# Designs tried in a protein design run: designed miniproteins, single chains, continued (2). Part 17

Each design is a single chain, and the fold is of that chain. pLDDT is the mean over its residues in the fold that is shown.

## One batch from the design tools (miniprotein)

Design m4565
Fold by ESMFold2-Fast:
Structure m4565 (fold): chain A 71 residues (1-71)
Amino acid sequence: GPIARVLQALAEAERPLTVDELAERTGMSKEEVQAAVDELIAEGLVERTPDGGYRLTEKGRELAAQIAAAA
């Protein structure tokens, strides 16, 4: 689903990504990416960086690894 794609893209990048970069990497629209990112921030899995990008929290990296291992 959209959330798993965003988590995977952030985990694979190993750097903060913007909404535009996430849309390009996932094949999702910017609107879909923003909705997924907002949900992930509410869940404490993603945080906004000072430069306007997004990155996984410790909790987000753990969940991304668990999803990858289960797939």
Scores: mean pLDDT 83

Design m4566
Fold by ESMFold2-Fast:
Structure m4566 (fold): chain A 90 residues (1-90)
Amino acid sequence: MQKRREVALLIGEAATKMIEAARKFGDQQTLAKIRDITTEAMIGLVENPEDPEGVARDTIEKLRQLAASIKNPELKAEIEKIIQELEEKL
């Protein structure tokens, strides 16, 4: 129970930071994709309450794939930093 709550909070905090970065650089496509990935993560945590670590791993992989597709190098660096901080806390 505690691990699921911890993963949900950490993903939510990372998502907020990434959305703010995407807004700052005017990247609406990246912002929309972050929302989609975060929504899938929250659904995954509800549907798989016994495997929060698996949901976290899959979410980080999707976020890394998103970061690789970002054209703006400054936004990419900010998103990659947030993903690294999220991974270190999980």
Scores: mean pLDDT 85

Design m4567
Fold by ESMFold2-Fast:
Structure m4567 (fold): chain A 66 residues (1-66)
Amino acid sequence: GKAQEYLEKAQEYLEKAEKAKKEGLYPSAVVFLKAARDYANKAIAEGDADIKAKAQAILDKVDKLF
């Protein structure tokens, strides 16, 4: 469903942000971080309790990157 697609995109962008940060590419990491946060928030808005919990875990990881 739509919420699951948003959750998958949030995870994808979080992984891209973590990789960019590890490589010292901070401007790219910031762009990917914003995308991960936006998709996680969309997953929370559209999702059931399970998707909301998983999206919140992604937001918590996003907040720890900077």
Scores: mean pLDDT 86

Design m4568
Fold by ESMFold2-Fast:
Structure m4568 (fold): chain A 64 residues (1-64)
Amino acid sequence: MTPSERTIRIMAELRRLGVEEPMTVAEAIPRVAERLGLSPATVRRLLASQGIADSTPARRVMPA
């Protein structure tokens, strides 16, 4: 998976989880990491590079 594809998948999964259950990005990171086979640190790092704060509602994250 390319870095761009990885970021898009992370953001899409965050939005999906946030729509299903109200949660922040920080709360969703472990679930996204588990489902995509990534470390939570990698997910957090990629989201930070996109300017997405841990306090952002996961449902508001838009795939690029």
Scores: mean pLDDT 76

Design m4569
Fold by ESMFold2-Fast:
Structure m4569 (fold): chain A 59 residues (1-59)
Amino acid sequence: GREEALELLLSLGYSERQAEGMLEAFLENDVSTRVALAELERHHGREAAERVRRLAESI
């Protein structure tokens, strides 16, 4: 759920504010979701991005 997604983002080196902003982007619309996922894949790899996505889907 949301807490697990936040904890994962924090473990990847994001601040609390940045992690919350990315989760809000996942809830806002498909464009914001795609941008957030592309950023995660670029910096942390596909597996980390997929884990965040799956956790965010349970919000």
Scores: mean pLDDT 75

Design m4570
Fold by ESMFold2-Fast:
Order: structure tokens, then C-alpha cells, then sequence
Structure m4570 (fold): chain A 88 residues (1-88)
């Protein structure tokens, strides 16, 4: 599971940046899903732990990340949380 998250973050950092429209959509979805995140806190905390392990690997392998790459990684992390809560 950590390996799958790690690969998604690596793909995101090397992919084109999401459009402003897509970024707004993702942020709006995160806001809308806040009650669901709270209701499923234990599952969200487990995902956060796995994401943190994946981020540590990305940082170890790529210590010189640009702001643009960090933003791409952040958007992919938002997608991971949205997908996880939608599966519950």
C-alpha cells in the first residue's frame, strides 16, 4: 500500500500540473467531504500514516523538490483522501 502511494506521488511530480479549474474542483471536493473525513477519522489517520511514509521516501530520493513539484504532490494527496472516503 505504501509502495502504491509512493508510485502515485512520483508519477504526479513528473506529470503536468492540474489546471486551475481542476485544482479548484479538488479543493471544493475536499471541503465538501470534511464531515465524511471526520466520520471516518480512523481510516483517514491510517491513510495519513501511509502517505507520510511515502512522502519520506520521496524526500529521501528527491531532496531538491521545486514548488511546482510540491504542489503536484499535494494535489495527488488530496485525490488519495477523496478516493479513500468515497470507497467507504
Amino acid sequence: KVEEIYQRLIEAMNSPEPSEEEQRRIRAEMDRLQPAFEANRDRMEELARLVEEAIERVRAEHPELTDAQIKRILMEIYRLFIEEVRRL
Scores: mean pLDDT 82

Design m4571
Fold by ESMFold2-Fast:
Structure m4571 (fold): chain A 112 residues (1-112)
Amino acid sequence: SDNEFLQAIQSGDEEKLIELVGEENRELVEEFIEEQKRLQELLRTAPDAEVILRTVRLLLELAKLAKAPRLVEIVEKYLPAIEEAVAAGDHVRAQLIYGQLVRDLNEKAVTY
């Protein structure tokens, strides 16, 4: 479910994410967790639009595998703007759009 998937993402519950997406996708979950950790460090120091884009693309793939259609819709809404920010080398804009994506994901989980 959308709520279970979002809670697992928010808590970094790797085993729960693997349960939701399937064992065959373990490597994809591990890649996402590592990119999410890297992104959190970079957001405090120097934003990197390409790391943001990779993290968001991994989130989209995991959301599709977890059959979380509401989260897929939200991520797909913001993804083009992040891709444009990366193409422009606009790291600050990519970080701002990512912040909007995270806010929308959290809001939709609460109002589900």
Scores: mean pLDDT 84

Design m4572
Fold by ESMFold2-Fast:
Structure m4572 (fold): chain A 101 residues (1-101)
Amino acid sequence: DMIVKALLSMTSPETAGVLLRMWARGLLNDGKYDQAIKYSDDSIKLSGPDDSWSHYIRGQAYFNSGKYDQAIDDFTHSAKIGSPTLQQQANQNLDEVKSKA
Protein backbone atom coordinates (compact mmCIF):
# COMPACT_ATOMS: atom_id res chain seq x y z
CA ASP A 1 0.00 0.00 0.00
CA MET A 2 2.66 2.60 1.02
CA ILE A 3 4.99 1.46 -1.80
CA VAL A 4 2.27 1.67 -4.49
CA LYS A 5 1.45 5.18 -3.18
CA ALA A 6 5.13 6.20 -3.27
CA LEU A 7 5.57 4.91 -6.85
CA LEU A 8 2.45 6.75 -8.06
CA SER A 9 3.77 9.98 -6.47
CA MET A 10 7.04 9.64 -8.47
CA THR A 11 6.01 8.24 -11.86
CA SER A 12 3.19 7.43 -14.30
CA PRO A 13 0.72 4.57 -13.59
CA GLU A 14 2.21 2.61 -16.53
CA THR A 15 5.78 2.92 -15.19
CA ALA A 16 4.59 2.14 -11.64
CA GLY A 17 2.96 -1.03 -13.04
CA VAL A 18 6.27 -2.15 -14.61
CA LEU A 19 8.17 -1.49 -11.35
CA LEU A 20 5.57 -3.40 -9.30
CA ARG A 21 5.84 -6.33 -11.74
CA MET A 22 9.64 -6.43 -11.29
CA TRP A 23 9.21 -6.33 -7.51
CA ALA A 24 6.49 -9.03 -7.56
CA ARG A 25 9.00 -11.24 -9.44
CA GLY A 26 11.52 -10.71 -6.62
CA LEU A 27 8.88 -11.59 -4.02
CA LEU A 28 7.99 -14.75 -5.99
CA ASN A 29 11.67 -15.78 -6.03
CA ASP A 30 11.81 -15.22 -2.23
CA GLY A 31 8.77 -17.50 -1.69
CA LYS A 32 6.59 -14.55 -0.57
CA TYR A 33 3.62 -15.72 -2.60
CA ASP A 34 0.83 -13.65 -1.00
CA GLN A 35 2.84 -10.44 -1.54
CA ALA A 36 3.77 -11.50 -5.10
CA ILE A 37 0.04 -12.02 -5.85
CA LYS A 38 -0.84 -8.60 -4.33
CA TYR A 39 1.76 -6.60 -6.27
CA SER A 40 1.15 -8.54 -9.52
CA ASP A 41 -2.55 -7.66 -9.15
CA ASP A 42 -1.63 -3.98 -8.59
CA SER A 43 0.68 -4.12 -11.64
CA ILE A 44 -2.13 -5.52 -13.86
CA LYS A 45 -4.49 -2.75 -12.66
CA LEU A 46 -1.94 -0.04 -13.55
CA SER A 47 -0.46 -1.55 -16.76
CA GLY A 48 -3.75 -2.86 -18.20
CA PRO A 49 -5.09 -6.31 -19.17
CA ASP A 50 -2.38 -6.92 -21.82
CA ASP A 51 0.39 -7.14 -19.16
CA SER A 52 1.15 -10.81 -19.88
CA TRP A 53 4.24 -10.89 -17.62
CA SER A 54 2.31 -9.74 -14.52
CA HIS A 55 -0.27 -12.47 -15.20
CA TYR A 56 2.55 -15.02 -15.54
CA ILE A 57 4.18 -13.96 -12.24
CA ARG A 58 0.81 -13.98 -10.43
CA GLY A 59 0.06 -17.42 -11.94
CA GLN A 60 3.33 -18.81 -10.56
CA ALA A 61 2.53 -17.36 -7.10
CA TYR A 62 -0.99 -18.88 -7.23
CA PHE A 63 0.46 -22.26 -8.29
CA ASN A 64 3.02 -22.27 -5.46
CA SER A 65 0.19 -21.32 -3.03
CA GLY A 66 -1.98 -24.27 -4.16
CA LYS A 67 -4.49 -21.95 -5.90
CA TYR A 68 -4.57 -24.06 -9.04
CA ASP A 69 -7.75 -22.68 -10.69
CA GLN A 70 -6.44 -19.10 -10.43
CA ALA A 71 -3.00 -20.23 -11.68
CA ILE A 72 -4.67 -21.86 -14.73
CA ASP A 73 -6.51 -18.59 -15.52
CA ASP A 74 -3.32 -16.49 -15.32
CA PHE A 75 -1.16 -18.95 -17.30
CA THR A 76 -3.91 -19.22 -19.96
CA HIS A 77 -3.87 -15.41 -20.28
CA SER A 78 -0.05 -15.35 -20.62
CA ALA A 79 -0.10 -18.21 -23.16
CA LYS A 80 -2.65 -16.25 -25.26
CA ILE A 81 -1.09 -12.75 -25.33
CA GLY A 82 2.57 -13.13 -24.29
CA SER A 83 5.77 -13.11 -26.34
CA PRO A 84 6.74 -16.47 -27.95
CA THR A 85 9.12 -17.20 -25.02
CA LEU A 86 6.46 -16.33 -22.41
CA GLN A 87 3.81 -18.36 -24.31
CA GLN A 88 6.13 -21.41 -24.22
CA GLN A 89 6.81 -21.03 -20.47
CA ALA A 90 3.13 -20.38 -19.67
CA ASN A 91 2.01 -23.47 -21.65
CA GLN A 92 4.58 -25.62 -19.82
CA ASN A 93 3.28 -24.34 -16.46
CA LEU A 94 -0.34 -24.88 -17.61
CA ASP A 95 0.42 -28.56 -18.28
CA GLU A 96 2.01 -28.89 -14.82
CA VAL A 97 -0.77 -27.13 -12.86
CA LYS A 98 -3.55 -29.02 -14.72
CA SER A 99 -1.89 -32.31 -13.69
CA LYS A 100 -2.27 -31.21 -10.01
CA ALA A 101 -5.68 -29.54 -10.18
Scores: mean pLDDT 82

Design m4573
Fold by ESMFold2-Fast:
Structure m4573 (fold): chain A 99 residues (1-99)
Amino acid sequence: KEKAEKLRKELAETVDRMEQAILDGNVEEARELGKKAAELAYELSKLDNSPETANFIVAQALRLVGVGLEAKDPEAAELAFQTARDIVKAANKGDEEAK
């Protein structure tokens, strides 16, 4: 339970940093943060398969969709949308492996 809470905070912080990188046009930094966000979503879902955690992860993915719509750099926008999809996909894999 405490480990799940730490992963939730780290995922939110990673998404916050990725949002800033996307808006600043730092595609390389955003790409690395996106990989970390997907990994955190996988670990979190594997540890906690509750509806609350699933809804939290989806909310983080939707934040990236919103940022992608505001991004001035097309590559950064595409990365934001792709990472949102990767987060949901990683969470589904973690959930499947939890049992």
Scores: mean pLDDT 83

Design m4574
Fold by ESMFold2-Fast:
Structure m4574 (fold): chain A 64 residues (1-64)
Amino acid sequence: AGEEVTITVTTKPAIGVTSGKIYEPGEKIKGVILKETEDGFLVVKDTETGDIVLLGKDGVKIER
């Protein structure tokens, strides 16, 4: 939903599709989950930067 969560990249780098930024394992993203895809990706809007980030669902930790 529209709730801001903290997402930790745990296993593999994530990609900012609007910025081109690489989010390395151990980095944290504060953002809103916009979509979960059938193939196991999360589409997240970073609320601090406005970046749209694509993350593997099994490679992240989500905290509220």
Scores: mean pLDDT 79

Design m4575
Fold by ESMFold2-Fast:
Structure m4575 (fold): chain A 68 residues (1-68)
Amino acid sequence: SMEELKEKLKELYKALKEGNLKEALKIARDMSTEYSLEELKEALETLPLSEEEKKKVLNAIQTGRLLS
């Protein structure tokens, strides 16, 4: 669901902010198997994050997709 996707994006952002790259990559990979890049981008745009923060999350997602 969109609600679950938003929660996962928040978890990914938290892991990135904490410098937990291993956890961030795991979350990004798991999300990439369940959701399309378009769904991920749409959900990310609905979050109250700065453009810089959104870019960091999107980079992690794209890295996860490449490793999936």
Scores: mean pLDDT 81

Design m4576
Fold by ESMFold2-Fast:
Structure m4576 (fold): chain A 86 residues (1-86)
Amino acid sequence: AGARREELQRLIAEIEAYLRYLKELGYPEIGVERPVEPSAAQREEAARLYARLMEEAPDMTDKQKQELIIKLGLLQGEHQRLVRER
């Protein structure tokens, strides 16, 4: 259980670094300019997507899997940024 969660968390961290790279290239939509705390729905979505990824990963296309990881990275990146600013 822990190993799967930790592995996905590593992927999220790597995607977060990629998002910072994209922000440096001038993609403002990827970077939240206003510090907005992720809603309960966004946090619940991240948990749901993680469970779905682990359960349905073999049935997903590479594109769908990558998009899911990117979305999780966005949610985690926003959460970490808000925590640091508070």
Scores: mean pLDDT 57

Design m4577
Fold by ESMFold2-Fast:
Structure m4577 (fold): chain A 87 residues (1-87)
Amino acid sequence: SDNRINQLRAQAGQMGGLYSRNIDSDSSSVLLDQFGQLVIQTGTLRGDTRISQQFVDRVRNSSNDERSGIGVRMGSRSRRLRDQLLS
């Protein structure tokens, strides 16, 4: 819904990360608000962001305290998308 998309955009802005306009299992980004940390899950990111499926699965099953230690690599593309969402 528009409400959920606006929520994800606001979270992306606050955290300085990414979100996907279309929320589906093949192309969407999943945001975890954990001390400004982002986990991005999409097939496209496996080559670009160096985020493995194992890493994503670990974050999904981790407690809040465990997730606070998990960082995400933000390439130039990811940073540019963040800046576009904030403007």
Scores: mean pLDDT 40

Design m4578
Fold by ESMFold2-Fast:
Structure m4578 (fold): chain A 81 residues (1-81)
Amino acid sequence: PQPELEAKLAKLEKDLKNAEEINKKNGVKPEAQKLLDKAQALLDKAKDGVSGKVHLGNQPLLDLFKQVENLIKEATKIAES
């Protein structure tokens, strides 16, 4: 187990759920939902990497985390606009 990677994963799961709730509150904007769906797919891949189910190095995992973070931020901006 890697506590730092597990903590980052848990934070992204919480941030994604919060962004989904913001989009629901604003009438479910399709462009925001598309980005949230993509973030969920990448987050699921990151979960497999953190759990060791898939062989991913540290850099690919960090790149996935950064992509998910950026998608959540962009989706939230669109949802709030």
Scores: mean pLDDT 83

Design m4579
Fold by ESMFold2-Fast:
Structure m4579 (fold): chain A 82 residues (1-82)
Amino acid sequence: KTLLQKRLEKLAKEAGVSVEELLNNTELRVEIAKKFIPDASREYLENATIGHLLLMYELKKLLEGEELVKAFREEALEEKEL
């Protein structure tokens, strides 16, 4: 199993559904994705795996408070003029 699949399993537990339901129900995945990215288009939500969203979510959680400011500052420092 890939790292994304393992993260998908964790997200499924957090959402209170099974991994098989997430894999078989695209509509369910889209609804969960909307909770993380409410402004995303339908096409984006279909392409975004729940695993990708979980990675983004965990990164945001790590960056939340202190870490979020640091990561934002680091990225801005590298590409602030592009």
Scores: mean pLDDT 56

Design m4580
Fold by ESMFold2-Fast:
Structure m4580 (fold): chain A 65 residues (1-65)
Amino acid sequence: MSAEEHLERARRILETLETNPDLPEAALRRGRRDLEAIKEANPENEEIQRIVDEALALIDRRLAA
């Protein structure tokens, strides 16, 4: 998957989190795994890192409490 495809996927995950506050834990955990993989594949892409970190922060907040 290209960096452009990873950026689009990360943005879609973030948008899904923002528009669906009642996502089940299983969906949050799948999103987290996908985002972690995208982050690992793009360590020097600042835009991807920023979007992924924002989405992961939302997932972590929802899973923590």
Scores: mean pLDDT 83

Design m4581
Fold by ESMFold2-Fast:
Formats: sequence, C-alpha cells, structure tokens
Structure m4581 (fold): chain A 87 residues (1-87)
Amino acid sequence: MEELKKEAEELREKAKELLMKSTEYGVRAIGHAASAVSLENDPSASQEQIEEEREKLREYNEKSNELDKEYQELLKKAKELEKKAKE
C-alpha cells in the first residue's frame, strides 16, 4: 500500500522539523540558564533581571518539551503506518 508509505514518510519529515525546532528551543533555554547564573554572580544585577532570565528558561524548556512530545507521537504514528504497510 503506497499511500500508507507516503503518509509515514510525510510524518517522518514533519517529525524531523519538530525535532529541529525542539533542539533550537533547548539551545535557547541553555542560553537563558547561563545568563541567569551570570546575573546571580553580578552584584549590580537586579532581581527582576534574574527572574526574567529564569522565566525565559522555563518558557523555552516548556516549548522544547512540547515539541519533543509531538515529535515522539509523529514517530509512533509513522512506525504504526509502516508496520501496516508491510502487512
């Protein structure tokens, strides 16, 4: 069944895009974590600046995790379609 194979391939392509976006948000989260640590060690930094970086860290980590969950679901669906196509 060529239709199931094509659908599985499309899902794998979408999964790859989600993985790339998840990785990008993960890298940005690491950047904000480093900024927060730097600000914590800077006696001239305000608590507001530190909290802002911590909020960005949480926001980007949440987005990265959401995209990773979508990636995993698309991979699972693609594998199920590939298995069905072999039947």
Scores: mean pLDDT 85

Design m4582
Fold by ESMFold2-Fast:
Structure m4582 (fold): chain A 76 residues (1-76)
Amino acid sequence: DVEKLLEQARKMGEAALSDDPLESEMALAFVRMIVSIVKKYFPEALPKLSEVLREEAERAEAAGKRDVAAELRELA
């Protein structure tokens, strides 16, 4: 279910805001995996995924997590 993948991308984007660097890196790795799955199996959902990642990048930037925001924008 692509809807579930989009929801997981949002949750992992939020988890990437963790102050634990390992937790943040793991969350970003899961986002990259979701992007790969959507590109391969659900390419029509890429615009929605891009929107989710852009929203989470804005959230990361507001939280002062510039590196996380840059990674999420690159994936969007």
Scores: mean pLDDT 85

Design m4583
Fold by ESMFold2-Fast:
Structure m4583 (fold): chain A 76 residues (1-76)
Amino acid sequence: KKDAVNEASGYLRRALDRVLRHGADEVEEMEEALKKMVELGVISEEQAKELIEIAKEKGITVAVAKASDLLKTTLD
């Protein structure tokens, strides 16, 4: 529940940091973060697929923002 959402937020933060500070691939980092979030049960596989397409089209910053919004609805 709350612990799973906190862990998922950590995966998103790490992915964003690796891309923005270390030049890692946007799509690859987002795929890894979303896979872990699906395993935690905080998002569906369908939501993860949609967020990967957003990362490809609009970049990781937009994809992370959308993923964070989904996590907020899980907390509220």
Scores: mean pLDDT 79

Design m4584
Fold by ESMFold2-Fast:
Structure m4584 (fold): chain A 64 residues (1-64)
Amino acid sequence: MLTQEQILSRLTEQARQMKEQGKSEQEIVDFASLSLERITQEQGLSTDEARDLGLGILKEIEKL
């Protein structure tokens, strides 16, 4: 089971790779949102944990 820090790190790394591959910001955000939703359901994250991770990944994508 991945920790929240590991989830954020992996999604951020995938977002970086997608940007390097020329994916649009919309595609990267959509990917991150769908991936986070899946991980949240599979790992049983709370609503607060899922929200905090979502905000974290969006801020990392904006910095790219």
Scores: mean pLDDT 79

Design m4585
Fold by ESMFold2-Fast:
Structure m4585 (fold): chain A 68 residues (1-68)
Amino acid sequence: SLEEKARKGARALGRAARGEPVTDEENQAFDEAVRSGGPKGIENARKAVEAAAQGRLDEAEKYLLEAT
């Protein structure tokens, strides 16, 4: 499901924020879920990336779930 793909993306984003490896497949799943959400999905994904970059990991996961 798109929600499951977004959840995988959120976990991958969390690992990336901690300096852990992320696979191309995980990146693809994230992009696929976000594109399906339209403009709202894109905006929430942007907020998720910004939150993860600032170390706000729980907030990043929440935004990605809202993107789907």
Scores: mean pLDDT 70

Design m4586
Fold by ESMFold2-Fast:
Structure m4586 (fold): chain A 68 residues (1-68)
Amino acid sequence: MKATIEVPIDTSNPSLAAAKLVGMMLTGELRKDGLWLTKILSEEVKGDNLVITGEFEEGLSPAEAADA
């Protein structure tokens, strides 16, 4: 499904924030209501948070699947 989540970031270092976001997406840390983020459609900075709109799916993230 298409949904929006908020992730705390350090807006004073956008490059580090971007790298952290990619890592979180790959490890399945970006979740909403038990669904995990499979595709980023848009992102924007709002205060100290990165607001991400994306596609969320049921199942295991790549990292969770590897641990199973």
Scores: mean pLDDT 66

Design m4587
Fold by ESMFold2-Fast:
Structure m4587 (fold): chain A 65 residues (1-65)
Amino acid sequence: SLEERLEEDKRIAVLIAEALLRERGDEVVKVEVKYEGDTIIVTVTGKDGSEVVVEKPSVALKELF
């Protein structure tokens, strides 16, 4: 379903953002997910104050609107 695809898209975007923060040598303390049009925006914040923002287009979001 489109809802299942959206949840998978969200999961992938979060995994990418967390991986990028980990590559910077920081530890994830906060994850925020937002939708803007057909794009999933994930913001992860690290314990040392690092922040990573990942913008991922979602076919499921696009198909819902």
Scores: mean pLDDT 82

Design m4588
Fold by ESMFold2-Fast:
Structure m4588 (fold): chain A 69 residues (1-69)
Amino acid sequence: GRVLSGEELHALSERLQEEYGIPGSEVEAVLTRAAILHGEVTEENVVRELQREFGIPRAEVRRLIEEVL
């Protein structure tokens, strides 16, 4: 799977804060946990962890990732 850059992760965090009202610190914690559990912050790992933690549908997380490319 594609690995997300730090810039893309920052842009994704900003979109999650804007569209879902999730604090940036909580998004950062989830992305850090994804990296620890899976060794890399891939699109698929980010989609899984954001769905699990915040209940955001996988299709919506993928849409947000595509929009920050």
Scores: mean pLDDT 78

Design m4589
Fold by ESMFold2-Fast:
Structure m4589 (fold): chain A 65 residues (1-65)
Amino acid sequence: MSSTMDRRNNVNSTRNSYRDDFVDRVRRGVVTVGRSNTPRTPMSVTMRNTVDDMDGMDSRMDSMN
């Protein structure tokens, strides 16, 4: 099975597979990645101000809260 995958020495593919496998593990909860390690750039905060978020006031109640 997997005749298509029967390719020789794909360095880029191998590296990409390891990265993808690692990410999958993190999502499964095997590897704990805190949001603190994944900070949001200030650009996101700036964008919020730029939008002026007039109708966004309902964003809180939109979650039924």
Scores: mean pLDDT 47

Design m4590
Fold by ESMFold2-Fast:
Formats: C-alpha cells, sequence, structure tokens
Structure m4590 (fold): chain A 57 residues (1-57)
C-alpha cells in the first residue's frame, strides 16, 4: 500500500535519531536496501527474523 512506504521511512528516521536504539529487528522478511543501508550507516544492527504466526510464538 502507498501509505506503508511513507510510514516505514518515518520509522527508520525515528530509529536513526534515537541513540538508545542499537538493534532493529525485521520480522517476516528483508528490509528494502535503502532502509537497511541507512540504519547500518547510523550504527544500528539489522536482524531479519523469519515470520512466526501469533499462535506459534
Amino acid sequence: WEGLSTEINKRVDELIADPSIKEVVSGGGPLDPESEKRLRDAGKTVTVKPWVPSWAR
């Protein structure tokens, strides 16, 4: 959806601006290359986790 890319970019910017956040976990799939690069350039660790349904968590 069109609104999702704007929301994702906003969240990435907020994560970069917060020095207390050192790791970003992506659940259910890889991040787009630009978002991942921006987070890593800001010194964050990016971890991709496999998707797990709520009933199996």
Scores: mean pLDDT 66

Design m4591
Fold by ESMFold2-Fast:
Structure m4591 (fold): chain A 84 residues (1-84)
Amino acid sequence: MDNERVVELLREAIELLAKSKVEEADEKYREEAEELEEVIRNAKKVVVAVPKGMSEEEKKRIEEILKKEFPGTEIEIIEKEVEK
């Protein structure tokens, strides 16, 4: 489903951004974000899974960007711990 693909792409992009926290990661995220935009337009809800330990400021920034670009799409950000 497009919605599940959106969550997967967002999660990978966010994980890269959180790990490296450099403009190089932003470049990777930008490419994924362009593909993500087309998928989100066809989705009614997007659940964004972020790694535990991401700052609330970064989570808020992602939420604001997505809500601003896709006002018709429901955005939910959750923390996922994928260890073990």
Scores: mean pLDDT 59

Design m4592
Fold by ESMFold2-Fast:
Formats: sequence, C-alpha cells, structure tokens
Structure m4592 (fold): chain A 63 residues (1-63)
Amino acid sequence: SLAELQARLAEFRAFALSLPDTEEGRNQLAARAQELGSWLQTQDPALQAQGRAALRAIVREVL
C-alpha cells in the first residue's frame, strides 16, 4: 500500500541518516536499499515506480 511504502521509506531515510560515513556504513545502506527494492518488486507497477524514484532521491541526498 502507499501508506506502507511511505512508512518503509521513512524508516530507510532514518536508518541512512544514522549511519557513519564509512565503508561499513555504505555497505549497510546498500544492503538495506536492496531489501527495500526486493519488497518493491512485490508491489504494483505504479507503487514500484514511486518507490524507486523516492529511494533514489533519498540515496542521492544522504550520500
């Protein structure tokens, strides 16, 4: 659902901002992004598109 997507994106953003700017932190961020991406693959195409765009924006912002 859209509400679940918004909750997962908020959790991902909070997680990303909690990580240190280290190689280990970047590896953890990549793993969490992959998990979110896998969940998005189970959603409808419109929600997948919204989720992928939002995830990309968050990654650009926190890197």
Scores: mean pLDDT 81

Design m4593
Fold by ESMFold2-Fast:
Formats: structure tokens, sequence, C-alpha cells
Structure m4593 (fold): chain A 94 residues (1-94)
């Protein structure tokens, strides 16, 4: 629905800001993961009428991706996060 799309776009925007703070050296990857988990928890609390299982799977998928990124050399991790932030920007703009 348009309401679900607007809510998702807002969540993606907040996640992108967190990833950009990591890229700017303001957050560690672990701190970025914690903030992303907090944003998903807030989203679920603010939207209890949406498919909670879908959002839990999405959170788990994103956190698993960031865990995998954390195993990479620093330069590769930075490039992977930058690519994800760019993908989110494109998705929000469409």
Amino acid sequence: SSEEEAALRALLGRIKEILEQYLAGKLSLDEAKERIAEEFERFRREHPDLDQQRWERMEASWLAFLDEVGTLPADAARRAVAALAALIEREIAE
C-alpha cells in the first residue's frame, strides 16, 4: 500500500543516514548495526498493523549482511557499505 511504501521509504532513509555516519567515521560497524536494529524495533512498534514477520526477516537479513561485511578488510567493508547506501538512495528516489 502507499502507507506501507511511505513507511518503508522513511525507514530506508534512516538506515542510509546510519550507514553514511559509518562511512564518515562517526560510527563503528558494530554501532551502526545496533542503531539499525533500534530503527527496525522502533518501526515495528510504530506500525503494529504491518506484517511483523516480514520486518523481522528483513532486519535479520540486513544484520547478517553487515556481519559478513565485518569479516572483510576495512577498505572492502567500506566499499560494500557505500554500495548499499547508494542502492538505498536509488530505491528512495524511485
Scores: mean pLDDT 83

Design m4594
Fold by ESMFold2-Fast:
Structure m4594 (fold): chain A 93 residues (1-93)
Amino acid sequence: GPLLVPPKEATEEDIRRLAESLGLTYEELKKYFDSIKSAEEAEKVVRDILKKIIPNPKKVKTLGETVYDPELGDAGSRIAALIEAYKRLKEQK
């Protein structure tokens, strides 16, 4: 809903930065997003991406006392928002 819009609308730049942080190209990340046809597949993609971030314990420890969703974590919720933004951009095409 409009009141639950992220602090800043996710853009292609945000998606590119996520890809770089994962050691992927923008096109490779797009292929992951394009393979999502159901909510269950979206959950698997988010979980796979998180496994690539979580092995870096320094980034996890840097979160400190930050409040985030205990089911997804801060990174997971951000990845989910980027997937939604990508789907919206693709639907307008």
Scores: mean pLDDT 57

Design m4595
Fold by ESMFold2-Fast:
Structure m4595 (fold): chain A 100 residues (1-100)
Amino acid sequence: MSELEEAIEKVEKAIELAKQANAPQSLIDTLERARELVEEVRRNPKDKKALNEASMTLGTAHLAVAVLTQVGVIPKDVGDQIMDLLSDVDNTIQRLLNRV
């Protein structure tokens, strides 16, 4: 449960960093959806569908950040920070998936 609170804070930090880097609205929308899904998981940590959708949405956001960083839309240092935050969140979701 404490790990899910930390995971939500990490997604919120990723959103803040993406906004500061003037990332496309489509990435901001994907990150906000990931935050909502992690909040749903916090309310029901045994919901396999919510856990799987959260993991998939985090993966989509991670790929988008990687591409935007590669083409120079997001600075590499900011992109690396966002990707690290998203990976930490997905690791938390994967641990919960292994428990159910």
Scores: mean pLDDT 88

Design m4596
Fold by ESMFold2-Fast:
Structure m4596 (fold): chain A 89 residues (1-89)
Amino acid sequence: STEEFIERIAEFLRKLLKKARPKLPKEITEEEIEKAVELVKELLLKDPNISQEELFQALVDAGVDEGLAKLLATTVEYLKLNPELIDKF
């Protein structure tokens, strides 16, 4: 279902960011990462067809770090175009 797919995107983002944590700015906390992922999930549940640019702007408007917002929006678009990749990680 769309809801199950969105939950898998959120879980993928959490795993990605945990692995990328040593390369992220020290100012970006674990709490901020979790809040950003939860916001992505909420936005996708409200509008599964939200564009990469719209998702990025919504994250920035909500106070998410611009670099983190870009990474999240880009990754979501990539997973939407390549949904089979979610099941491999």
Scores: mean pLDDT 82

Design m4597
Fold by ESMFold2-Fast:
Structure m4597 (fold): chain A 58 residues (1-58)
Amino acid sequence: SDADIRAYLENIQKETRRLLKEKNFSEETQERIERRMAEALRNLDIQTATETYAEVLL
């Protein structure tokens, strides 16, 4: 369901946000990544969310 997908994406967003702060990315990078993740959540776009998360893991 859309609700289950949204919950899943919200968890990815929280983990991404934690990693951005833990790895001490610049404010500009944090804002860019957070905007992209927020768009993925609005669109229920699992692929974009997963790619964004993977980018932060590097």
Scores: mean pLDDT 86

Design m4598
Fold by ESMFold2-Fast:
Structure m4598 (fold): chain A 66 residues (1-66)
Amino acid sequence: MDEQERAAGELAREIWELGKTHSIEEVEEKGKKYVEELEKTKGKEVADAAKSAGDTVITHLRNQRS
């Protein structure tokens, strides 16, 4: 798996697990922090892939709670 696919999958899984016990706002903050660290360590393309995957899971969680 390339780094973008791995980072995307890892963040999506983390956000999904956090969403079971945390508010949407807290999950969004944690996701933002992970993306910031990925941009510093792996670069913008990997961070953007992870952010896209995380945003998709957050949107799904938000819709379920609406």
Scores: mean pLDDT 80

Design m4599
Fold by ESMFold2-Fast:
Structure m4599 (fold): chain A 71 residues (1-71)
Amino acid sequence: DVRELAEEYLERYNKKYGKNKKLSDEAIEVLEKQPWPGGERELELLIELLVLGSKDEVIKASEVEKAINGL
């Protein structure tokens, strides 16, 4: 389940980096529509990138789309 994995990785990296980031519902929908050719590891690396790179507390769908296109 992409939603459950994304939220688990989000909590993990929030704790690791001392952040309090959240995924918008629209951001999670973008993640759920991606085919994930690299599987769970690709999702984990994307979430870590978003936690480190996002300036706002809420990670928006546009930030997820931009990060995916950068992979």
Scores: mean pLDDT 81

Design m4600
Fold by ESMFold2-Fast:
Structure m4600 (fold): chain A 86 residues (1-86)
Amino acid sequence: SLEEKIYEMYREMTTKADELKDNDMVTFVQQLTGGLLEAYRNGTLSETAKKVIEELKSMMPYMDDKTQELVKELIKRLKEIAKEAS
């Protein structure tokens, strides 16, 4: 289900961010997950995920290499969610 995919994204991304000792990224993924679950309940998940993907793509060139790798994985998961929610 879409909820299971959002939860799995949360689990995997927070684990990776925690291993990097990146508390800001952990907080970001927590907030993103809450927003995606709210969008899912409101029927706007596909649009919300697409918007977040574009925002992440615009910010990615300004991140360090480790953060870029994590964000690339996050974008991949968000693309899957957006496609399934369409």
Scores: mean pLDDT 87

